# Designed miniproteins, single chains, continued (2): the designs that were tried, part 26

Each design is a single chain, and the fold is of that chain. pLDDT is the mean over its residues in the fold that is shown.

## One batch from the design tools (miniprotein)

Design m4926
Fold by ESMFold2-Fast:
Structure m4926 (fold): chain A 62 residues (1-62)
Amino acid sequence: SAAAEADGRRAIELAEEALRTGDEALLKQASRLAVRAHTLGAEDLAREAGRVMQEARKRLGL
């Protein structure tokens, strides 16, 4: 759905910003949006957000 795709794209944007800034709160927001996007059928976008979030966690030492 368009809403699921929007959530997935936003999750990727927030995850990329978390990777750049080290902002853990953005990482938590990205996680919530990625879960919602996955549930609503935007699985590929949610999976991409997950990859960026994992990279951000590694760089933040989480």
Scores: mean pLDDT 86

Design m4927
Fold by ESMFold2-Fast:
Structure m4927 (fold): chain A 117 residues (1-117)
Amino acid sequence: MEAARAATREQALEAARAMGEAAAALARLGAGGRFLLKEEDGVPTAEALEVAPRLDPEAAALHRTALVNGVIAQQGLLSGEVTFEELAAAVAEGGGRLTRLSPTEVRLEADPAVVAA
């Protein structure tokens, strides 16, 4: 992996929208769409909470998109470049939903209204 750069506010918000779009697309495919954004010793991390046993190339690419953008968004949240409310609004623009579990942990999922429509 290339060296992680500090996310700018604009990069964090764009990443939040992109991960919301990926989560919504994965839920429509029945290939997951739930992710945990957290930190380990101050390092932003992202993990998939739901992974289909077999992923086609499209679903695999969407999982990668959600994980990469999740790390960028979480970096912005942990650095204070963006608030949770700003990230949640950007995720919602993509068709996702963000839930704050702790000051350093957030859950990403598809918005059920977007998936059902």
Scores: mean pLDDT 79

Design m4928
Fold by ESMFold2-Fast:
Structure m4928 (fold): chain A 73 residues (1-73)
Amino acid sequence: MSKEEKALEELARALQEVVDEMKAAGITDPEVFIEAFKKRIDELIKKYPEYADFIKEMGEQALKLLERYFKEK
């Protein structure tokens, strides 16, 4: 598995964990969701500094899609 695939898998897992945590807590506030995901991105960058730029780019793209999703509703 490529290093990029590993970083993408970890980022996808982080997003899923945030979704699961927000659902379990009954949180539906988009701002809280977005901030929680940003925090997970920062944690991943610290854990995998060799993929930091890739994680930042993918995380920013995911955040933009998430913001658009909430804005469309």
Scores: mean pLDDT 73

Design m4929
Fold by ESMFold2-Fast:
Structure m4929 (fold): chain A 116 residues (1-116)
Amino acid sequence: VLEEEIKKNPDNAELYLLLGKHYLNQGDYEKAIEYFEKAIKIDPNNAEAYFLLGMAYHKLGDYEKAIEYFEKAIKLSDGKLETRAYELMAEVFEKLGDKEKAQEYRKKAEEINKKS
């Protein structure tokens, strides 16, 4: 059980990421956020953890925090995560009614994809 493994290994960022992903898949976005925040506290340069925080906040409808965490993921990532983050930022801007920014972020994703 992941919760018992965390009690034995409280400094293992990967276990917090796995537990956060589990709750994200179950639709428990508040618990997902809690565990992803624990992961970034242990490893503050984990681009995947910031990307997953952005996804969880997007699911909760907190679009401002979703954008903030996607921007952090982009700063720490190596290209493929950047493409996915820009695509999700475009989706967030569509939800906010900002079609111009949605188009801009889709173009950013396309430019990275052309270079890879």
Scores: mean pLDDT 81

Design m4930
Fold by ESMFold2-Fast:
Structure m4930 (fold): chain A 69 residues (1-69)
Amino acid sequence: SKAEELLKKGKELMDQGRFEEAVKYYEEAIKLDPNNAEAWLNLAAAYSRLGDFAKAAQYGKKAVELNPE
């Protein structure tokens, strides 16, 4: 799916240290599939790498809400 393609591209950008660009791809993936817990978790990780810990916590919480242990 397009959401899976965007998520994959975001992960590639994360591996390259291109965190701001990875955020954009993860946000687009979430727009297409807002129930994808992995996309929210990866968005949280990207914001953590950017030093935006408030957004990282916000999006990490959303991932847990969608896929609780």
Scores: mean pLDDT 86

Design m4931
Fold by ESMFold2-Fast:
Structure m4931 (fold): chain A 56 residues (1-56)
Amino acid sequence: GKKYLILTLPPEEKKCVNQCPKNSIELEGDFELGCEKICQCLPGYKLENGECVPVD
């Protein structure tokens, strides 16, 4: 199966997962770690512990 690359702050932190979290979109991937897609949280959400949570 495909693995997705999630970017967090700081911007160089990368985590490959088999599926994107809720409240995120799939973008074209960065294959540096062999992940096919990148997960980006929707506007108004931020990535915490691999999940997209609402920003206050």
Scores: mean pLDDT 64

Design m4933
Fold by ESMFold2-Fast:
Structure m4933 (fold): chain A 66 residues (1-66)
Amino acid sequence: VDEIVEKIRRDTEALIAWALEHRDVEGLRAAIERLRGLKEKAPTKEIQETLEESIARLEEALRRLE
């Protein structure tokens, strides 16, 4: 579980940095939809909460690029 949680956080951070630098709106939208799907199937509350946090951060980045 810890490895998955850490990976989600790292991947989210990297994706936000990339998307803000390159104004990658499509990439952010695709990532948000992907994480929403993963959240629906999350096996634990920890993973679900981590995905929820990541989605919120990606949505914030998307708002900044609008």
Scores: mean pLDDT 80

Design m4934
Fold by ESMFold2-Fast:
Structure m4934 (fold): chain A 69 residues (1-69)
Amino acid sequence: AEAELAAVAALSPREQAILGVLARSDEPQTVREIAEAVGLSQATASRHLRRLEARGLAERVPGRGYRLA
């Protein structure tokens, strides 16, 4: 959808990289695994994931981590 494409285009390169990591996995990824995959600290990765969750692009799975929404 056009609105969905525009939302993705508004993401920072780091947020796009995080979504790419989630898209390559069929399982929820922990904040630590995502941080290691994109070369960020866990604190930085957590902040980006919270923003992606707020935008409806990532989903938090309790006890498992994050996946694509």
Scores: mean pLDDT 77

Design m4935
Fold by ESMFold2-Fast:
Structure m4935 (fold): chain A 76 residues (1-76)
Amino acid sequence: MDAETQAALAKLDSLPEADREKLVKAAKEIAERFGVPFETALSAIVAVYEALGDVEKAAEVAEKLIGLAVEERAAR
């Protein structure tokens, strides 16, 4: 795994179980929706969660960021 994914997994292990489950579920939904690897979605949502401290807001922001990144990659 790349270093960002490993760091995200380590951070998840330090979170309350309820928050961890919500972040993992949101990451799976984002990965499926945008066709990106689960690890990519998980790393993004965990990073945003560390900044915001809110699972729902982190999922929303990560979804927007991944959507923009996928659009930019398709334009290359």
Scores: mean pLDDT 76

Design m4936
Fold by ESMFold2-Fast:
Structure m4936 (fold): chain A 74 residues (1-74)
Amino acid sequence: SEKAKEEAIEKARRAAEEAGRALLRDATLAPEQPPVRIEVAARVEGEEGVVTAVMETTVHPDGSIEVRLVRVEV
């Protein structure tokens, strides 16, 4: 279901953004440190089964946060 994919992507995005903010709060950031990367997944029950969306969150040494859709599994 298209709706289930959209819902999974939105949930994963929100979770990834929150995870990035949490990492930023806990991190000791310095210009010489590598970026911190994690994957966050969200699952949504659709009419034809479970849809899983996977997001990658990257926290850069300058404190910027990037969120990217990695894959959608049906």
Scores: mean pLDDT 79

Design m4937
Fold by ESMFold2-Fast:
Structure m4937 (fold): chain A 76 residues (1-76)
Amino acid sequence: SLEETFAELEALEKEAQERMDELHAKKASDEEKRKAALEFLERALAVVRAGVEATGDPLLADAERYLEAAIAALKA
């Protein structure tokens, strides 16, 4: 459901923020931060894709395309 999709994204956002704060506090390399960011973006894409399949919501479909573009840019 749409509510389940948003709940999963909210939980993932919190997890990502905690991880990024931890990496910043440890003065991790830019490469470690980039790798962690890519991992969370790919996990967010999986959640959004499942939400699109379950709901057909056009805003989730737009978010899917945006996340795909962002991941591709970060991998380049």
Scores: mean pLDDT 85

Design m4938
Fold by ESMFold2-Fast:
Structure m4938 (fold): chain A 91 residues (1-91)
Amino acid sequence: MKEEEARAAAEAAVKALEEAAEAARKGDIVKAAQYYAAGEILFTAAEFLGSEEIVEEAKKALKPKLLELAEALEEAGDLEDAESLRKRAEK
């Protein structure tokens, strides 16, 4: 039960980061920030509910999405948040 909830939260986190990157590419930095915050909350839920295996799988899925969001933010002119996300993805 909890593992299914953890996987669902992890999948929702990935989708939220995809939506954040799309918003950033359109120049909607506020909407991008809202989706990014939602993704972080969902990933935190996956960490509380899931096993280490589920958390590691989620990290692998989230890393490329964080880098895509960072690139979109950089193109939109948000260099500080882009750099922060790249550092987060490399960990």
Scores: mean pLDDT 81

Design m4939
Fold by ESMFold2-Fast:
Structure m4939 (fold): chain A 61 residues (1-61)
Amino acid sequence: SAEELTRKGVELLIQGKYDEAIEYFEKALELDPNHEAARLLLASAYWLKGEVEKAQEVLAR
């Protein structure tokens, strides 16, 4: 489910595994494009990587 993929992404994010976390949040949004938690967490992961423009693009979805 989108919720389970988002939860796995959060586990990776707190470990500093930003690229892997991004993959899981993108998979969650593939299953549920309206999953606000996954969208906000994806933006946060991009921000933490210093990819500010990508973070802003995700928030504008």
Scores: mean pLDDT 84

Design m4940
Fold by ESMFold2-Fast:
Structure m4940 (fold): chain A 80 residues (1-80)
Amino acid sequence: SLSEEQLEAETLLAMAVALLHLGDIAYSKGDYETAIELYKKAIELFEEAIRLGDPATQAEARRVLEEANKKLKEIEEKLK
């Protein structure tokens, strides 16, 4: 069975992935301000999932955290 901490980590990971997806939608529409806000919120939730989760959850959260950071950097470069 999932511990309370692991269930929280998996829930945070799922929420962060959803925010990342919403950020991608905002980005595709040219709404870079909304995309930045959503990616930053996703990053915070991925970091919390890494802190609370088991090794498998940590590995997945680190993978998508790297993706989110790359997307955020790409937008920041476009807005220069």
Scores: mean pLDDT 86

Design m4941
Fold by ESMFold2-Fast:
Structure m4941 (fold): chain A 71 residues (1-71)
Amino acid sequence: SAREEAERWLAKGKELIAQGKYEEAAEAFRKAIEADPSYAEAWGGLALALRKLGKYEEAAEYMKKAAELLE
């Protein structure tokens, strides 16, 4: 299912964050969002990866999206 695909990409993104591979992590989280754009945790993961890359404004936008999806 779309959610199962998104969960697999989220898991990969988290592993990449743990390895310090922030650009690759951001791509994995983007693929999770592409699979299921309602998956708030994927938007949160992307925001985290972007903060690690110094992209604070983009990170804030995606964190807002994650928060909206949890309402």
Scores: mean pLDDT 89

Design m4942
Fold by ESMFold2-Fast:
Structure m4942 (fold): chain A 80 residues (1-80)
Amino acid sequence: AAAAIAAALAAAAPVAEAFEASLSPEEKERLEALHAQAVAALKAGDLAAARAYADALAATLPAELQAPVRALYDAAIAAA
């Protein structure tokens, strides 16, 4: 699972690089805040909140990044 997610992220790397280059400081801060909220919820054992924040973050990404990022968060939630 982790290897498959890493391979999918690597395949999407050009899209990820272009997306990161297109982000304003405000957009980057918003994405970092959503990630921090997802991680905090996961650490607190609030799996429903963690999924909601992860889905909100993924929805802001280009289509090519959405599936691998969702899979990464799903794997983290399943491991918790």
Scores: mean pLDDT 74

Design m4943
Fold by ESMFold2-Fast:
Structure m4943 (fold): chain A 62 residues (1-62)
Amino acid sequence: ASIVNPNVEEILKLYEEAKKALEAGDYEKALKIAEEIVKKFPNSLLAVAEYEEIRLAVEKAK
């Protein structure tokens, strides 16, 4: 990933952390990480898609 785009690598790394939080049941942490991804990369379709995926996963778990 780092050989392609450093920003994509950071986005994917943060997404993995958010997924780990979801697996642990820490929904607040997962959402906070997802929000930080979009805040850092607001014009990234990947970042927006990851944010929506995590938000929907949290909604389904509630």
Scores: mean pLDDT 77

Design m4944
Fold by ESMFold2-Fast:
Structure m4944 (fold): chain A 108 residues (1-108)
Amino acid sequence: SPARRAALDAEMDRIVDEAVKKIQELIDSGKFTEEELRKIVEEAVDRLLAAADRHGMTPEEKRRALVRAFGRLATKIQDILREKGLDEQADLATRIVGEVLREALARM
């Protein structure tokens, strides 16, 4: 139903926003590394896939939902880093988010 889809989209958006908050905390604390970023993004994948499974998504629906969530994640992280003048870190974040998405899609 439209209501079930809206509830799932809201849950996935919350997972993305929580990941963004953790990444922002890394940036603000000076602990922003490729390893710490990858860990947060991989944990976000696991949470997003678990949410999709609880809502009974098909493999194709999971793929589309994951791509949407990751596009939103990448945009939010890039905006935060570029607003702080951290362009090299923004490029790193875009690369890591893309790598983790590709790895997640390959194991589906």
Scores: mean pLDDT 86

Design m4945
Fold by ESMFold2-Fast:
Structure m4945 (fold): chain A 97 residues (1-97)
Amino acid sequence: VEEAFRAEAPGALRAALGNLQKVLDYLKAGGDPNSEEVVNLTVAAMLELSIAAMSGDPLAQKALDALREAVRSIDAGNVEEAIKKLQEAIKLAEEGL
């Protein structure tokens, strides 16, 4: 059971990185943070980071926490803070690989 989670964790982290990078690029380009694209990519990244975190990876858990803070910043209308939190989540996920 633990071996199955370990086998999925690097794949989930790579998938999360791809989705997080797409959200970051979209927001930096002045895209709507409440668009369907941002919501769908953010939900996918949260699920992927959750899979990695279930293996006991503390960096995946920290990346997930940073992504949750980014979502709170979007809800508060603070896109600049959301970008910073997304960059933090990406860095933590990269360190988890």
Scores: mean pLDDT 80

Design m4946
Fold by ESMFold2-Fast:
Structure m4946 (fold): chain A 137 residues (1-137)
Amino acid sequence: SKAKELYELGEKYYNQGNYEEAIKLYEEAIELDPNNAQAWYNLGKAYYEQGDYEKAIEYFEKAIELDPNFAQAWYNLGKAYYEQEDYEKAIEYYEKAIELNPNFARAWRNLSKAYEKQKKYEEAREAREKAQAILAS
């Protein structure tokens, strides 16, 4: 379909670091097929790479509405809140990503960093040790 062609072209531009063109193509693809959770997620990633964390959050939330089991979208929602220094929400969404995928080492690692920002050093240590154990297995 035309939506799939636009989406795949958007991925090509994203992989080249051309986030402006990727966004335009993802927005056109979503207008034709608004139920593609992956396209909303990739749109959120492109805005995140541009430092537009408010739009990244909006589009990650849309991806999660369409696919609540999308662990990577929960993780990136947590990252966007972390960049806004909302460490409480970052922790909440990293925990959701880990609930869906307990072996998500990057989510454990970023959970540890968010706990360190809150000066919760014991919780940060436990999360870091869990990430290290996953990567060592």
Scores: mean pLDDT 92

Design m4947
Fold by ESMFold2-Fast:
Structure m4947 (fold): chain A 111 residues (1-111)
Amino acid sequence: MLTPEEIARRLQELQDALDAGDYERAVELIKEFVEEAKKNFTHPLVQKLVDLIEEFIERGEVEAAVAVASDLATLYMYYLEHPEDQEGFEKLAEETLARAERIKAEVDASR
């Protein structure tokens, strides 16, 4: 399981790859993070976020995949740092999923 510091470092690496236009590296980093989340972050809303990230990668929508993966990483950090705050976690998870669904709608409308 990743620490919050390791998640923050991976988020920075992901942003650096995107800023450099290295979409292959960005996809590699997202896939590594998604596999970690699948193993250690078992929540129904998280599985929906993972499914959306994998759909964006399959469609070649790398910027959308990065945005949702970054939000998932932030949610995972909150989960690790505040294990006692179940209500705050569930609110953040629902807000994160709603944002991901908006990104999907925008991607779908652009095609």
Scores: mean pLDDT 83

Design m4948
Fold by ESMFold2-Fast:
Structure m4948 (fold): chain A 59 residues (1-59)
Amino acid sequence: SEEKKLILRLIALKLRLIGLEIDLERARQAGDEETAKRLQEEIEKIKKEIEKIEKQLEK
């Protein structure tokens, strides 16, 4: 049950990460440095949460 919850959360976070990466490329193409910086910070936060969950699943 806990493992299944972590897997579902991991999938949701990975889907969100894809969306943020698409938005980041759009911001970069538009030369919107401020939006790109904000999106990079959100991406880093999501990646850290993914790593934490993956470590819990590897135990």
Scores: mean pLDDT 87

Design m4949
Fold by ESMFold2-Fast:
Structure m4949 (fold): chain A 92 residues (1-92)
Amino acid sequence: SSSEEALRKMMEEALASLSEEQREEVRRLAEELAEAAKAYAEAVAAGDEKAAKEYEEKVKKLEEELRRVSENEEQERAALALAIKLAKEKIA
């Protein structure tokens, strides 16, 4: 099995311990976090320090909201890993 398959299964198992409503919330927050991270990267690339700071603050706030939905560290790590994966796909 690839390391990507192992990571995906671990994330799915951690997220499956959440209710359906919590899983939908995590997915929505992960998408918003990915969009904010993309905007941050674009601001950094453009040399816009003010915009970069504002999007950095947005990213931190969304990360806090993701942690609030999670009941344990494994769920929190899975949610953040999903957000990072989505952000990487949007930036690339």
Scores: mean pLDDT 75

Design m4950
Fold by ESMFold2-Fast:
Structure m4950 (fold): chain A 114 residues (1-114)
Amino acid sequence: SLEELKERIDEAVERNRDALLAAGLTEEDLEELKRFLLTGEVTERVHEAVSKYVRFMKEANEGELPVAGTGLTQEELERILAGEPLDRETLLRAVGFVLGLSPEEVEEILKYLE
């Protein structure tokens, strides 16, 4: 249900809050990322927040992109860092990764937004 989906997103954000804030995301960024997962509506803030987190992860990983476990390809992560526009599905997978959702949880969200 939509309520169960909201609860899972909120739980993921709460579990990963310290990492998200360490990456420089604000509470407003977190609310916008949650809104995007529930609506599929793309905004500039969503792209900026995702790029900020991916940059933080790359810096933490000695300049290497952490592809394993993200549900994203090397090329998709490079596009995010370059500030290039992403399609909605790729952006949904990226936001799911940022908020700490598993690839399987992101697939359930994608089905709901169809």
Scores: mean pLDDT 79

Design m4951
Fold by ESMFold2-Fast:
Structure m4951 (fold): chain A 71 residues (1-71)
Amino acid sequence: MEARQAAVEHLRRAIEAIKAGNYDEAIKHLEEAMKAVPELRELLQKAIDAVKAGNRDEAIKYIREALEKLG
C-alpha cells in the first residue's frame, strides 16, 4: 500500500517536472517510482527514454499508463 502511494506521488511529480522542463527532476522521480513498483519497470524505463529523447508527449503517455495500472 505505501509503495503504491509513493509511486503515484513520484509519477505525478514527474509529469509536473516534464511540464516545467525540469527533465533531471522528472528522471529522478521516475527512478524512485521504479524502485517502489518494480513490476512497472519496463513501462517506466520507456518513460525515462522518452524524457531523454525530448519526446515529452510520449513520456507523459507512458507515465499515465503506469498511473492507470496502479489505480
Scores: mean pLDDT 85

Design m4952
Fold by ESMFold2-Fast:
Structure m4952 (fold): chain A 55 residues (1-55)
Amino acid sequence: MKELTIENGIELAEAAVKLGNKELADRYIKNLRLIAKSSSPELKERIDRFIAEIK
């Protein structure tokens, strides 16, 4: 389900940020943005908020 995929993607991106691996974090964030393009507005907003928070 899309929600579960997004949650997993967020967790992976957050872990990469905590590790200081900017390249890995960027890859996961790019994947989340691609998922957002085909997702509901609510799921897109969730992804956008997460990205804003980690900056």
Scores: mean pLDDT 76

Design m4953
Fold by ESMFold2-Fast:
Structure m4953 (fold): chain A 97 residues (1-97)
Amino acid sequence: SEQEKASRLTGLAIRGIGAVQQYLIEGRRAAERGEPRERAEEARREAERAIEELRELGPEGEPLAEGIRESLRRAEEEAREYEERVRREREERERRE
């Protein structure tokens, strides 16, 4: 039914955006603590799964899938910039000793 499709599209979109946010949160946490990025990478894979499932629902899912993919690409760029900033701050503290 149209209602069932709309519910699935909405649920996947929410899950995908949530995964992108989780990727940013876990990535920042890993960078700040000097921990492995495993949880951030798990969140990234969850976002990629949501994108794929949205595309499997047909043409109606494609705009949502592309929106999440764009959000994920932006999040990956922001994560790299944040990791570099945290690294520079650690190096500066070490130089000040």
Scores: mean pLDDT 86

Design m4954
Fold by ESMFold2-Fast:
Structure m4954 (fold): chain A 70 residues (1-70)
Amino acid sequence: SEYEKLLEEAKKMSKEELKEKLYELLEELKKKGYPEEMIEEWREAAEKMSKKELIGLIGLLLEILKDIES
């Protein structure tokens, strides 16, 4: 699964690299019509997250993105 591959890759990534991945996913959600206010809230929340929490949020955003694409 893409989620499992991301988790394996993410274990080797820094917090900065995880935030970059997160911001890329947020930009894709914004392009697909998610409200900018929701994107900003997730962006702000990410600043206070641990590495494990960032990985979890990335997984959630991937699921949301997949649902929008269907």
Scores: mean pLDDT 78

Design m4955
Fold by ESMFold2-Fast:
Structure m4955 (fold): chain A 76 residues (1-76)
Amino acid sequence: MDEARRLLDEARRALDEGDYERAVELATQAARLASRAGDTRLQRRSLGVLSEAYGRLGRDDLARQAGERARSLAPP
């Protein structure tokens, strides 16, 4: 839980700094850990950051995939 939150915070900082490759790495790890922990909200937020980072890199297919997955996550 704490590690996934830390990785998400670092991914957001990487986005703010324009380091989109780093944001992808960190957001991917955060999403995986959040998924394993069952934290749907954190997973959704991590996928949102991942989508934005891929969009900034011109990886439009990956950006769309991550964004759609984030949208599909709903509370029970």
Scores: mean pLDDT 83

Design m4956
Fold by ESMFold2-Fast:
Structure m4956 (fold): chain A 84 residues (1-84)
Amino acid sequence: AEELLEEAERLLEEAERLLREAKRERSLELAKEALRLAEEALRLAMEALRVAETREEILRAIGLALRAIGLIIEAERLIEELEK
């Protein structure tokens, strides 16, 4: 679980960075890359939740999954805006 949680957190931090750059540069390509990383982070957080053995690991996995969902929604909104 720990390795999956660490990787999910790393991908979320990169997705947040790319999404900020996408907003600044009005870049559809960066917004799509941020979405891809956020979706991968959600997948890893859900996998971590499945193999979690402690309450702390469960809560951490849920927190990362919710954060990933928020980034996915934000990235999808930006992509929709930029495709107009």
Scores: mean pLDDT 87

Design m4957
Fold by ESMFold2-Fast:
Structure m4957 (fold): chain A 85 residues (1-85)
Amino acid sequence: SKIKKVTEELLKLSEESQRYSQLAKQSLEKGDVDTARQYADQSQRLTDEGIRLQKENARVSSAGRRAVDESQRNTEDVQKLLEQV
């Protein structure tokens, strides 16, 4: 179904965004701020794509909504950490 396909795409975008958020945090822990910003930008781009996909679809599963919310939380956490350096 369309709902299933959208949900699978949102889950994939969320997983990839979370991976980049983790890489950004690891880079910050090593003191590599420039690399952390690059990974944070990639994470934000993927999160923005998920938000756009969710808005463009009239019906989204709870799993899809949770995936977008999790991506937003993780990207916001990384941005807050970057504001401290």
Scores: mean pLDDT 85

Design m4958
Fold by ESMFold2-Fast:
Structure m4958 (fold): chain A 55 residues (1-55)
Amino acid sequence: MAAEREERERRAAELFKQGLTVAQIAEELGISPAEAGRLLKAAFERGLIKAADAP
């Protein structure tokens, strides 16, 4: 996959499944909490995170 955007969404999804908060995901990825929240929303919309995976 050519998109670093998709890789970031997938990494955010994995961290979220581990029970990390938006702020903790932002710290891990070196991005703002607002960007982390946007990545998680995109991951939900793309099906990378399902209702069963949400904490």
Scores: mean pLDDT 73

Design m4959
Fold by ESMFold2-Fast:
Structure m4959 (fold): chain A 100 residues (1-100)
Amino acid sequence: MEQEMNEGVAEVAIAVGNLLVKKGEYEEAAELYEKTLRFAEEKGLSDRLLGEIYRNLGIAYAKAGELEKAKEAYERAIELYRRAGDEEGAARAEALLKEV
């Protein structure tokens, strides 16, 4: 389905963003995750996938020193994971929030 194809596009963008974070390119990773988030929201993608994007965006912000933005991103990720019934995703985001 089109939604599954759009989720695949978002998942590839997340993987690329994760590689940018690994390389220390935190601002570029954050920009890519922000673009991916806009795409996912416009396409009405799943709450679980939105939670994953917000969690990764929070990590990029935290590593860039943008701690308030990181906190907001993690709080949004927790809310979205809980709405999706993904308790493991929520727990991972809560652990990251405690480090900010």
Scores: mean pLDDT 88

Design m4960
Fold by ESMFold2-Fast:
Order: C-alpha cells, then sequence, then structure tokens
Structure m4960 (fold): chain A 71 residues (1-71)
C-alpha cells in the first residue's frame, strides 16, 4: 500500500535502512500493479545497497526492471 511505501521512504531518509527494507518488501508484496511493485522493489534494492548487500540489491533491481518491461 501507499502507507507502507511512505513509511519505507521515511525510514530510508532517516538512515534506518533495515526498517526501510522491511517496509519496501511489505509494500512490494501488497502491490496490485507491476509499476507499484517495481517501484517498491527498486527502493528495496537501494536500501540493500546502503546496507552493503550488493547481491540482494542487484537481485531486487533486476526484478523491478522486469516488472517495468511488462507494464
Amino acid sequence: SGELYDKGLEAYYNGDYEKAAEYFDKAAKESTSDIAKGTALDNLSLAYARLGKVDEARKYGEEAAKLYLKS
């Protein structure tokens, strides 16, 4: 939902990348459209990159890209 995504953004801008990843993951799972899910996964990728989790960041970024191509 938009509320979970907004909470993810708030956590990210506060530097709480673990909480940001949690909210963006939940937002992606609740998303009813490929664009909304892709946006949440793209931000999940950025949160993992901030945590130094490069393999997870790449995985979710590639998943987001695939969803944008379907939209």
Scores: mean pLDDT 86

